Designed miniproteins, single chains, continued (5). Designs and how they scored, part 51

Each design is a single chain, and the fold is of that chain. pLDDT is the mean over its residues in the fold that is shown.

## One batch from the design tools (miniprotein)

Design m17756
Fold by ESMFold2-Fast:
Structure m17756 (fold): chain A 72 residues (1-72)
Amino acid sequence: EEARRRRLAENMERVGRLAREAARGTKKEELVEAVREVNDTMSPSEASAAALWGSAEIADELIRRRQEERLR
């Protein structure tokens, strides 16, 4: 469980980086492809759990970026 949490955190960090790059000027389709690429490195059960958290993290980062750009 602890080792699994650490691996999930690492994968989430990768998703976060991809989301930041995608939010800067890529289409939603490219973001979906990036998330899918990360999910390919995990088992189906792990990917299912990570997808719930990963999509929330991606949405959070996109919202944050959009709000920051809105002020400029």
Scores: mean pLDDT 56

Design m17757
Fold by ESMFold2-Fast:
Structure m17757 (fold): chain A 96 residues (1-96)
Amino acid sequence: SKITQAVQQIIKILDETAAELRSKGYERAAAQVERLRTELQKALDEKKPVSELLLIVASVEATLMGIIFTHPELREFAAEKLVEIGELDLIIQEEA
């Protein structure tokens, strides 16, 4: 489904985001992103309702906003990921 594909794309973005954060020494931020990635993958695998997937995606977006506010030097990086995930969030909402 389009929802499954959008969620899988978010998971891929989160994997790339966590790896980049870890490579830059932002261990706590990387761990937060990895936790949400794991929660989203689990919800997808367990075929949770779309409403639960959307709540996890909202938590992802909130976490990226938190990274922007806490680490101004990561603003451009985190904002780029937030935009990409936001576009996928809209796709999930439109298909739900």
Scores: mean pLDDT 89

Design m17758
Fold by ESMFold2-Fast:
Structure m17758 (fold): chain A 81 residues (1-81)
Amino acid sequence: MQKELQEAGEIIEKAIKTSPKGKEIRELLQKASEAMEKKDFESAVSYLEKAAELAKEAGEDEAAKAARILAEVVRKQGELA
C-alpha cells in the first residue's frame, strides 16, 4: 500500500509538469490533501476522482489510473478511521 501510494504520486506529479491541464489537476490534488488533513475522507475521494477524470480527458491515462488508486486507498483509510 505505501509503495503504491508513492508510485501513484510520482506518476501524477509527472503528468502535472507535462500536461496543459496540469494546473487544474494540481489544484484538485491540493484540495484532496487539505480534506485528508481535516479527516474529510469523502471530500478527498471526490477530489481525487475529479482529478482522475480530468487526467483522462487530457490523455494522461497513467495519471488517471494513479489518481483512481489514490482514491481507493483514501476510501479504505476512511473506513478504518
Scores: mean pLDDT 76

Design m17759
Fold by ESMFold2-Fast:
Structure m17759 (fold): chain A 86 residues (1-86)
Amino acid sequence: MRLSEEDAEQVRLFEQMLEALRNNDPRADELHEEVRKILLAKLRESEAKYAAKMDERTRAVLDLLKYAIETLDYEAALARARELAA
């Protein structure tokens, strides 16, 4: 329950960041840093859970976070996160 709420909040932040970047909004830099911090924190959490036990959702989140951090393709990551959060 709480994890799904966090995922939904993160999807909203990704959407806000992309919209701000498109509109040359001064918030774009701040939102970009917030997104990066969230991605790094979630990667650390997923690594800890991976060591204990794996379920399908945890594996999907881990793969998504690695993809986003490695490629910096936030649009593709947002699309996948949106599906996961739904």
Scores: mean pLDDT 65

Design m17760
Fold by ESMFold2-Fast:
Structure m17760 (fold): chain A 97 residues (1-97)
Amino acid sequence: SKEKEHRALLLIGEGRRAFEAGDYEKAIELYKEAISLLPKDSSAAGEALLNLGEALAKQGKYEEAIQYYQQALDIYQKAGDTLGAKRAQKNLDKVKA
């Protein structure tokens, strides 16, 4: 629904603010809530999954971050979102290095 998508976008914005403040635990909670409100194959879900992976990587949770980056990559590739796919791949390459 549009109401769920709107709430999810607000949660992604709040999560980004928490991330910028270094509150990775809060960012993770907000991104997980946003993902629960979105269709699993949506571009917005891909963005939330990418952001979730970045917050997990900041906590040193690289195995979990890889799983979420891979999910985001899959979503972007299926959607034909070349820019999103490139962002997800770059994050995968960084965490595997």
Scores: mean pLDDT 89

Design m17761
Fold by ESMFold2-Fast:
Structure m17761 (fold): chain A 107 residues (1-107)
Amino acid sequence: EERERLLAEARRHLDEAEKYAKQAVKNIDSAEKALEHLRRANDLAVRAATPETAPHVGAISSAVGRVERVYEQAKKLPEEEASKIIGDELLKAVETARAHLDAMEAL
């Protein structure tokens, strides 16, 4: 079904986001790539939303919004500090999004 396809694609983007988030600790350019994949996963989850999964979609969107805010603040810091902060926040957001995506798939 279309919904299953959207959720599978969202999961692939979360896998890419995790990969780039791990690299972001040493390279800020990887943080932007991780955030792009995280945004894409969120967009796909929103498109796959049903009334039953709405709270899970909301949690994913909130996690992405938090990372975007942290990234905006962190980019004003020295690169080494910014990379460590954003890398940790991206990994946390990926973990949160993955848990909620798993819950959506189980419903």
Scores: mean pLDDT 86

Design m17762
Fold by ESMFold2-Fast:
Structure m17762 (fold): chain A 70 residues (1-70)
Amino acid sequence: ATKTITFTATSDWSIMMFSLAKPGDVITLTEAELTPEMKAAGVKAGDKVTVLDVKRENGELTVTVEFALP
């Protein structure tokens, strides 16, 4: 099974990583890139996520990613 999470990147690290991403990109997560929502969903460092959408509005970056459930 897969799960989709949408979050707003607010840290400099998350903004840097996801601002370079586009739909279809696969990102290997490190501990620094894990959001609280991702951790609650069981995502771990070393897991791969697929970027589905990246929106830039009012200086904020909203990202939607898909990942595999354990």
Scores: mean pLDDT 74

Design m17763
Fold by ESMFold2-Fast:
Structure m17763 (fold): chain A 85 residues (1-85)
Amino acid sequence: MKDAADTLDKARQTLDDTIQEGLERARTLGTAEEAVQRVLDTAREAAETIRKAIGDGVMATTMREIFLGRGREASRRILEIARRL
């Protein structure tokens, strides 16, 4: 459905933007805790948006896992960058 596709694209864009912001803060300021929290919260919101838009099918579960995994991976990278400073 068009609405579901649009919702998923916006969720992806919001997560990508939040990850990029977190990485930039880690590189520039050496701070990670707030950036990590924002990324994890955004990934969780994206996963919930996916569930609401396309339901609880196998495809929805897989997509939710991808979004949550990306958030977790980005959080690890943000911490690693900040730790270097």
Scores: mean pLDDT 75

Design m17764
Fold by ESMFold2-Fast:
Structure m17764 (fold): chain A 114 residues (1-114)
Amino acid sequence: MKIERVAAGRSPEALARAQRAADYAVKLIKEGKTLTPAESAELGDRLGIAVSAEALKPGETKTVLAVVNRDGSAAAVPLDDPNATLEQMKALIDELLARGEAEAVVAVKITAEP
């Protein structure tokens, strides 16, 4: 399994929180877990972080975007964009931070073994 990351944040605390959200989603994906909406809601209540995860198929690539918003809410959501590059994800992160829409963002690209 290949894992690539890009990250930026306005504070070490916000970045650490976004990284924690990303690590939870990556762990679930590595374990081959798919969360139902109910399981995602329960995990969100326990962690204070909205986490969504879907199991990877052999050879599949998914991107996880973990965001800490200005209101302090945090979410980690899989983006199914097989054409997204780390450079494009870095540009999106820089834009979100520049616009003041996010305090920290971590993007993780995960590719399963075939």
Scores: mean pLDDT 75

Design m17765
Fold by ESMFold2-Fast:
Structure m17765 (fold): chain A 88 residues (1-88)
Amino acid sequence: SSKLQQERVKKTQLMFLDGIEEKTGDKDTVELLKKYINGEITFDDKQIEELIKRLEEILARLREEEPGISLYSVFIEGQIRRLKKLLK
């Protein structure tokens, strides 16, 4: 149940990242975040700061392409918020 919920959350995050790659064309940042979500890599504080900057750029592009309510924008805002908490 809890393990299935964690697996479902991860699958949903990966699906949103696929959609973001299709909308923005940013393959490098999306692949990096996928590897992080899959537990394949870890980041130091400087790498987290750089990833936040790249995600903020992706967020700006998503808002420009789809002004209004976007599940992808909400997802990226959530990832930025989570990463910012790791720097404290």
Scores: mean pLDDT 80

Design m17766
Fold by ESMFold2-Fast:
Order: structure tokens, then C-alpha cells, then sequence
Structure m17766 (fold): chain A 102 residues (1-102)
């Protein structure tokens, strides 16, 4: 449901930040910049954790779905790049978001 996401400006801002970080991660990986990719992975973890906590508190299922999807995709990208510790952290957060949807 898109309506709940649009009603919450704090959730919308955190989601926009997550999308921006995900696109920055993709760009860093495309350029072979593993140091920047790791930094963006850490920022995705921090922003994803904040968005997950707020989305659970407010019952925003659209935001939970977005956290699950973005962190799951980012985790696979980081794992393929050999950034296994950051990949693991994002995967664990994505699974928390998935459990919160059920």
C-alpha cells in the first residue's frame, strides 16, 4: 500500500536516503571502488536499521518491504564483491524486515 508511505515524511526521508545510498553503492561497485562500497554498505546498515525500527513502530508495511528489498539486493552485491561482513549485516537486517511483514 503506497498511501502509508506518503503519509509519513520521516519514513519517506529515510527511504529516500536509503535509495540514494543504494545507487551510490551500485556506482562505487561499477567503478571498482571497494572502499567506497564498504562505506556505503555501512551507511545502508545504519539508515536501514533506523527505517526498520520506525516502520515497525508505525506499522508501515510499505517501508518494511522497501527495507527488505533494498538491503537484500545490496547484501548480494556486497557478497559478490567479497565484502562478506557488510553483506552479512545487511542480510540480517533484511530478514528482520521480512519477519516484521508476517
Amino acid sequence: MGGELQKDPEIAQLLMNMVGLYLSLLRALAQGDLKKAEEYGKQLYETGQQLLELAVERGNKDALGAVYTLLSLASRLLENAGLLEQAKKLRELSEEARKALE
Scores: mean pLDDT 86

Design m17767
Fold by ESMFold2-Fast:
Structure m17767 (fold): chain A 94 residues (1-94)
Amino acid sequence: MKLKIEGLSSEARTAALNGDKEEAEKLVPELEELVKQYPDNYLLLDALGQAYYVLGKKDEAIKYYQQAIDNAKKQGESENTINNLQTLLDEVKK
């Protein structure tokens, strides 16, 4: 399970870096199913936000990035992790 979450998170980030809409469309249903099972997992929320950003679904991307930041803070994640998520959120709001 953990390796699958890490793999999907990496794939979502790669799709975002490359603007790969086809890959993002394939990742969304898999990430949504995992987010339903693990709604507080900030890695899944971040990955889903990145996939929606690639698809041009700005409002959904903002929603999931904000949820990722809130959950990362709640779980005591590092300042570097929170700052990286904040940078992604600020970028999508432009």
Scores: mean pLDDT 82

Design m17768
Fold by ESMFold2-Fast:
Structure m17768 (fold): chain A 70 residues (1-70)
Amino acid sequence: MVEELLRKAQERFLAVAPQLSPDVQRRVAALLNEARRVVEEGKKKGVPVAEIMKRVEELIREIERLIAEA
C-alpha cells in the first residue's frame, strides 16, 4: 500500500532527524509532504495506482539520497 510506504519513510525520517542539519530536515519534510499530496490528489483524480506508486517511489528515493548524503 502506498500509505504504508509513506508511513515507513516518515518513521525513518523522524528516527534520523536529530542527526540531520535543519536545511536537510526542511527539504526531506517538503518531499514527504509532496508525496502525501501526490497520493491524495492522485486518488481524487482517478490516477492509476501504478503511476502514483512510481511518483511516490521517486520521491522516497530522493529522501533516502538526502539522508545518505547528510
Scores: mean pLDDT 81

Design m17769
Fold by ESMFold2-Fast:
Structure m17769 (fold): chain A 94 residues (1-94)
Amino acid sequence: PLVEKTETVPETGVKITVVGSQEAVDRVLEAIKKSVLENKAKPGETVKIKGKDPNGNDVTYELKPGESKIIWIDGIRVLVYRAPDGSIYAYAFD
């Protein structure tokens, strides 16, 4: 079953919403949350999202406000969108 989880990163105020399978959502949300904490970027600044490809290699993606990308997080293919307010929306493919 598909689930939706939303968390706000207290230090940055960035809201992260992830939709996907129950198994994928927690892993994707945690990875994006850690990236946001590490970056501490202002709302208009680029955020670097760190993930892992299906072979376990570290990958990094830049995501500007208004941008969408398909990225790898913990071997999961994820569509990520960053809203102009800095909020992040992700859909995990399973």
Scores: mean pLDDT 81

Design m17770
Fold by ESMFold2-Fast:
Structure m17770 (fold): chain A 86 residues (1-86)
Amino acid sequence: DELLEKADEAAAKIAEARNYILEAKKSTDKEEIEKLLKKAFEKLSEARKYAEEILKDPKGREGGEKMLEEVEKLEKEAKEVLEEAE
């Protein structure tokens, strides 16, 4: 099922982004934090694209909305980590 494949891709990208954010939180080096968060934002951008495609399918609407909410939550968390690295 193409819809399930897109959901799996989004979930994988979300997991990768989460790991980059966790690594950034453990770092005290601003340059390292910025590099890790750049990778996190790239993965979240990819996940968002899959979530938006899922959301366009009536059968995927609820799942797509939940994935988009998780992406937005992680984007906010990543921005907060970047601001704290000032």
Scores: mean pLDDT 85

Design m17771
Fold by ESMFold2-Fast:
Structure m17771 (fold): chain A 63 residues (1-63)
Amino acid sequence: SALALVAERELAELERYLEAYRAAPDEATKQRILDEARAEFGYRDLAQLERAVAAGRAALAAA
């Protein structure tokens, strides 16, 4: 469905933020990535971002 396609795109973007965070060379870069994720999706910290990715993966696996 169109909703599933949107969910897949949003999940891919969230996973991209997690990958960028893990690959970041320093704390300032990690904080910038979290600030960008918060601005786009409203997730305040790494734990919220990780939970959102896990929830997105579970939802797509159940479809």
Scores: mean pLDDT 79

Design m17772
Fold by ESMFold2-Fast:
Structure m17772 (fold): chain A 70 residues (1-70)
Amino acid sequence: NAAALAEELIDELVRNGLTPETKRRIAQRLLEAGVITPEEAEELVNADGKTVRGKLLEIAGDPVAASYRA
């Protein structure tokens, strides 16, 4: 389940902090699960923390994700 994966990755991000390695791991996990494209994965590894968190919240179906899309 893509939403469950996103929630797990959000928890991991909160626990470990936003580092380049954490961003690459998040992008790889989402790509392996078929949730994002290779292009989107590349964008995530170059994105800031707000963008990464927004993407994960969007995949998790969190209503707060809408505020990150503005």
Scores: mean pLDDT 74

Design m17773
Fold by ESMFold2-Fast:
Structure m17773 (fold): chain A 62 residues (1-62)
Amino acid sequence: SQQQIADQIVQDTTQRLNQAQNPDQIKQVAIQASKQAQEQLDWDTATATNQRIADLAQAKLA
């Protein structure tokens, strides 16, 4: 389902963000995850998933 794909992207992104060592790596992880969401998900689900990705990246940068 779309929700399972979205949850998998968010889970993978969270793990990759936890391994990121600097702000540039955090930004690259977020960019790649957002692109994956746009390619694999319907527009509405991709939009919601991209917001989740952005929130995770912002939390890691703070």
Scores: mean pLDDT 87

Design m17774
Fold by ESMFold2-Fast:
Structure m17774 (fold): chain A 74 residues (1-74)
Amino acid sequence: SVVDKLLELVEEAAKKYNIPEEVLKRALALLRGVENGSRTELEAAASMVVSLFSEHMSQEEVDELRKRMREVLE
């Protein structure tokens, strides 16, 4: 599913960018909460995840993650 791909991408990004476990746990909960949601709800959840991770990332890394999230949602 699209959510499964987003969950995998988010877990890999958290490992790559040294995201705190508590932040990762919150991000995974957001994505799981919209598993049966609309495309708009999935896009909103993905955007919220990028926002949560952004505090631990450079602007270039945020832009790369945002692009990868969009590719999964297309």
Scores: mean pLDDT 84

Design m17775
Fold by ESMFold2-Fast:
Structure m17775 (fold): chain A 64 residues (1-64)
Amino acid sequence: LPVKTIEIKVPKGTNPKEALLKAGLKLHPYIISQIPDTPITKSFTTEPYNSGFGQMTKIKFIVE
């Protein structure tokens, strides 16, 4: 299966962990550890993770 990308659009200076909580995503602690706990000023993408049923997923934060 191809890797699925979930895009989250955030204003510059947003804490990405807070944005993730607002999006309602349940993530493995390993993936949460990949996410900075500081305000972001540029877009970034997490490492792919198994989201179930063999589907690999990655999260892309898009800074507006």
Scores: mean pLDDT 74

Design m17776
Fold by ESMFold2-Fast:
Structure m17776 (fold): chain A 69 residues (1-69)
Amino acid sequence: MTEEQIEEILEEIRKKLEEEGSITVDELAELLTKYGVPLSTAKAIAKEFVENNYDLELLRKALEDLSKR
């Protein structure tokens, strides 16, 4: 996953939060799997994001940690 893909994910989530006020774990997990995140990992990240009251900075750090090699 590239930095550009992480920014794209965060922007899509931000827009959804602005339009609908929330995002479900399943919706976020589906978005992450489109970018190559395994389903089990995507669900874990999505759950943490929802449980941390939609903290986009924590989500960014989780995605950056997942993408680094």
Scores: mean pLDDT 82

Design m17777
Fold by ESMFold2-Fast:
Structure m17777 (fold): chain A 89 residues (1-89)
Amino acid sequence: MTPEKPSAEVFEEMRRIVVEAARRAVAEDRPVEEYAEMMERIAELAEEAGLPSLAEQAREAAAFLREHAEDEEVRAQVAEYARRVVAAA
């Protein structure tokens, strides 16, 4: 079976996508939308890299975020996560 381990380059690219999305979410006050777009980008990269499980998880996360974009609890959790990612980066 093909191993589902990202290369160092793929992992670093995913990390950059997460950090950039978190930065935009904090700066532009659109945390849920920015994170949904980030998850779609991660899904595309994972699919191209041969990581179907990660791609599916990312697509499910993007769908969940879009369905709950108006939910204040989800919005607050995504904003808090974005702040922590930016602080750690």
Scores: mean pLDDT 75

Design m17778
Fold by ESMFold2-Fast:
Structure m17778 (fold): chain A 107 residues (1-107)
Amino acid sequence: LNLEEFKEMLKFLEKELKDTFTFNFDPEKDVENFKKIGQDLVKLIKKVSNGDTSNLTPDEGSIYFVERISENSKFKIEDPKKFLENLVNGDPEAVYKMVKILVNGLS
């Protein structure tokens, strides 16, 4: 993905996440959806940071990427490695926060 395609995808994901929060929350279906989105976000972060996209393990490049983009947003991430692990697990707050940081930081 080039940077412009990545930005458009993140804007789309932010809209979809907002729409999901306004419709009937299905915990079983929504947990799987957030897990998929979180894992896709980690793979994209690793791809942008020239990391190994064959796995979901946080690496130095993905940690550094999260640190740099969070500095330019209103959202602070105290533990970038733990935050990436939370994305892999489909934590809705982590997924939403990452989408917001990327959209705002890359805008």
Scores: mean pLDDT 67

Design m17779
Fold by ESMFold2-Fast:
Structure m17779 (fold): chain A 90 residues (1-90)
Amino acid sequence: ELSEEEKELLKKISEKTGLSEEEIKELFKRFDLDGDGKISKEELPLFIYTLTGKALSDEELDKLLEKFDKDGDGKIDFSEALKLLDDVLK
């Protein structure tokens, strides 16, 4: 079950990208190549580009990981991904 914050972020990203909430969830699953519920640093740029049309440099990616990777493992969970996408879409 999603938190209230995650539900609001998912709705906002859906509205900004033109993708349904279900499509955003399926894209996250498709980029979760390890099946661990997280997207790796290597997978993240293409995930962001696929949803937003924005190509990130390695420096921009590193700054986003520093801001949103709470675990410091170089991977982003679904909650962190929603916050990151909201930031990228601003």
Scores: mean pLDDT 78

Design m17780
Fold by ESMFold2-Fast:
Structure m17780 (fold): chain A 65 residues (1-65)
Amino acid sequence: SEEELVELLKQDIELAYKFGGHLAVEMMKRDLVSREDLSEEQKKELLAYIDSLMKNPRKDDVIIK
């Protein structure tokens, strides 16, 4: 189902960010935009998820001076 596809892609995004950082996630973002398997709404959700990971990688876990 489409729901399973979105869930799998979110997991792949998390793994890409963890192991490849910004570069890996940016490449994945470009690939996602070109896909026809995803609705426009699903693409928007996944792109927002990627942006959240890239711009706010530190949530509550990092203490800085």
Scores: mean pLDDT 71

Design m17781
Fold by ESMFold2-Fast:
Order: structure tokens, then C-alpha cells, then sequence
Structure m17781 (fold): chain A 85 residues (1-85)
């Protein structure tokens, strides 16, 4: 199913980012580990926003507001993710 294919792509992107972040943490580079996780979260957000736009169920203003709220959470989520590694 298309939904399953989208989930598998997200899983692959997250798995690669976690591996990269762990490699940076092993070298003592927490800043680069955070940057990798933040970049991946931004990519996931943009891909999800694109899918929502394609569905046409929300206005552009509603999508922009949702994206803004999600972006405000990225910093905290990235720090929580890196701290759990």
C-alpha cells in the first residue's frame, strides 16, 4: 500500500540518521549528532506537509500553522533523541 511505502521510507530515513548520530556521539561530537537528527526531523516534516497539501483537506494557512508548531518541537525532540542514544 502507498501508506506502507511512505512509512518504510520514513523508517529508513530515521534509521540512517540514528546510525549517523551514534557515530558522531562515539567521536564526542554531540553538536553534529543533534544537527543530523534535526535535519532528519525537518525532512520528515516537509514530506508529511507535502502529502497533506496533495490530499487537499486543509487550507495552506492551516498547513503553515501546523508546520510552524511542529518546527517549534524539533529542538526538544532532537535533544531527547540524542540523549536516549
Amino acid sequence: SQNQEDLEKEKELVTEALKKAKEYLAKGDRKKALEVIKETLEKLLEERAKRVRENGELSEEEIEEEVKRAREKIEALAEETVDAL
Scores: mean pLDDT 82

Design m17782
Fold by ESMFold2-Fast:
Structure m17782 (fold): chain A 57 residues (1-57)
Amino acid sequence: MKAEVKLKKEGNKYTAEITYNGETVVLESDDLNELQLKVLNFVKENNIEVVKVTVEN
């Protein structure tokens, strides 16, 4: 299953919006490294292939 990931920073939080199969899952953390680990764990658990990563403010 193919997914798009949007990374953004809002104040003191980082968020990742993972869009796949018409659904969007939002992961957040106050630490970018922790957020990256959460995203990696999520894509592994759901057998997701990340095809696009977008970074926004």
Scores: mean pLDDT 79

Design m17783
Fold by ESMFold2-Fast:
Structure m17783 (fold): chain A 85 residues (1-85)
Amino acid sequence: HMEKLKEEVLEKLKELLEKYGGGEANATAEAALESQLEVLLYGKAKERGAKTLEEARKAAEEATEEEKLEALEEIKKVVEEELKK
């Protein structure tokens, strides 16, 4: 489920932020996740022919649960690789 995956990614992001600093890790992790998710969904929309930022944002907002899950899995892999360092 999307919520469970999002929660897993947030926990990994909090762990990464705690490793490099302290304080407000929860808020920072949420902001970072939202930003990365937007970038990935924008990229997928652009590949489908979105010509403007507005078209890409609309397509990202209309993205399927499957597309959002794929984006979350990509973020999870990046965070896991960073944690291994």
Scores: mean pLDDT 69

Design m17784
Fold by ESMFold2-Fast:
Structure m17784 (fold): chain A 76 residues (1-76)
Amino acid sequence: SHESIEWLLTQILATGKVEALLRYLPDLPEELARALVELWRRDPARAQALVGRIAEASEKAGRLTAEVVEAVWAEM
């Protein structure tokens, strides 16, 4: 479920390991992965909300789309 994916992504963000995030979400641009890790350090609530959107979109589509990537960037 996307809740389980959100939990995993949140744990990865908390470790600061960009490579682990990219292993779990290979369709995620590296620049966005780095930005999400940095956002978690300064605003964890907003980072959690954005990673939740990524988890939901990934579960529904089976992949991360360009529209979701653009929407997440716009909210950072």
Scores: mean pLDDT 78

Design m17785
Fold by ESMFold2-Fast:
Structure m17785 (fold): chain A 74 residues (1-74)
Amino acid sequence: SAEELAEASGLSKEQAKEFLEKIRETRGDRKKLREWAKEKGISEEKFEKAWNYYLEKEIEEGVELLKEAVEKVF
């Protein structure tokens, strides 16, 4: 959620919400997201924390999907 992202990254709840919206708009394009963050005055440190939180959640979901796919085939 936006609140969890804000807590993990140090972004405001509003910035976290915008970050998640921007991820959806850019389809997770890190370069475009970083450019957006610079325009919004978000520090590189806060951006990295937000991005790492997003990747962690995406990896967790991806690993679970791969696990389910393997279990269905074998």
Scores: mean pLDDT 76

Design m17786
Fold by ESMFold2-Fast:
Structure m17786 (fold): chain A 60 residues (1-60)
Amino acid sequence: SLEEQLEEVEKKLKEAKTPREYAFVIADATMLYIHALFEGNEELAERAQKIADEAEKKLA
């Protein structure tokens, strides 16, 4: 499910230590965001966006 995939990406975000790992989290979260929007699930889309934003802040 999208929820299970988001939980997995959230775990990867917490475990990430390198710019490459944060970049993969951004990519995964962005893909899940697109899928959530396509399914009309605003809550999961917002959750995916927050994960991507948090990972991007770690790269800045």
Scores: mean pLDDT 85

Design m17787
Fold by ESMFold2-Fast:
Structure m17787 (fold): chain A 95 residues (1-95)
Amino acid sequence: MVDILNEAYEQIRKFLEELTKTLLELSKTVPLKDALVKGLQLGTEKLDKIEEETRERLREAGATDSQIKRQLGLLRGFFLSGISYNFSLMQKFYS
């Protein structure tokens, strides 16, 4: 279970790094607000996929439904905190 969760968190970290890079490039040609809206769309799509894959892997590993719900809630919170932090930095330094 720890390895499954570690892989999910690493996927989120890698995605957030690539997303920030992509949005900074996009902000050179579109308003920052539009780039951030696109970022939220891409972020939610990626999170949904990671949550689905992680849910199935945890279930196969013998986790209970309550354990899965709790861990996915923590994973979602980590993702939302990371995206909010990165977006706040982009608005502060590139707006």
Scores: mean pLDDT 82

Design m17788
Fold by ESMFold2-Fast:
Order: C-alpha cells, then structure tokens, then sequence
Structure m17788 (fold): chain A 79 residues (1-79)
C-alpha cells in the first residue's frame, strides 16, 4: 500500500514537472491513477498522510465519490 502511494505521488510529480506532456497522455495517466485509487480506497488515507493530512473515514468516502465522478468525466473525454 505504501509503495503504491509513493508510485502515485511520483507519477503526479513527473506529470506536473513536464509541461510538454500532451493533454491526451495526461488524461490517460489521470484515468490510471483514479482507477487504482478506486480499486484500493485505502490509498486515499495513505497518500493524504504522506502529504501531511489526516483524513476521517467520512472524508475518505467523499473523496472516493469525487474520484468516481471525475473518472466518468475523464472516460467521456476519451470518447
């Protein structure tokens, strides 16, 4: 779980460090990250803790709902 959180943070940092990343590629990476977190909801709490934030179970559920809604939006953009 910790290793998955570290990999997600690393991918996000690499994406933002490279402004020449094509939008289509950025969308694909975002879809992969969202899917990974939705499949492993514990990652939300672990990632937040690594970024200096503690989340309640209620906040984790709200973030998970938001990610599911964003994933649907990103998948529509890919069509």
Amino acid sequence: MEEKADEIIKRLKELYANPDTPLEKAIEISIEIAKTIIENPELIKVIAKKLGKELTEEQVEEILKFLKEQLEKLLELKK
Scores: mean pLDDT 77

Design m17789
Fold by ESMFold2-Fast:
Structure m17789 (fold): chain A 68 residues (1-68)
Amino acid sequence: VKKLSEEERKNVLNGFKAAVEQKSQTIGLAAVHDAKEYLSEEDYEELVELIRQGKFEEALEKAKEILG
């Protein structure tokens, strides 16, 4: 799993924030995909499932926890 910089973290989390604001599964899945290299397989799959279920706020919260 690759460590991300503060700038990379902000960019990834902004994607999740946009998904929350727009309630968009497409934006949410793009955000998870962009974060893939910084996530374990388990964390990636969990975030994908949260987005697919429309749980955008939970996905953002989990992404913050995982990515610091």
Scores: mean pLDDT 82

Design m17790
Fold by ESMFold2-Fast:
Structure m17790 (fold): chain A 78 residues (1-78)
Amino acid sequence: YDKSEYIEWLIERIKELTGLDIRELYEKYLKKSVEELIEELKKAIKENAPEEEILAIKLALFHKLDSDEVIKILDEIE
């Protein structure tokens, strides 16, 4: 699978199923470094940020890193 194509599919699917348009948030977070995204995700989870913010950050991390590395990061945040 092409990771970028899969993420685009997920963004459209989320919009279709939930009405949440996370594309602009995803593009915003995609411009940040991996380190900044990890910090933002950790903060968002701790502060109970909206679901669309958390999803956008996770998708940006998934775009920049392999899925196994994203899983490691999520485990470390726990």
Scores: mean pLDDT 78

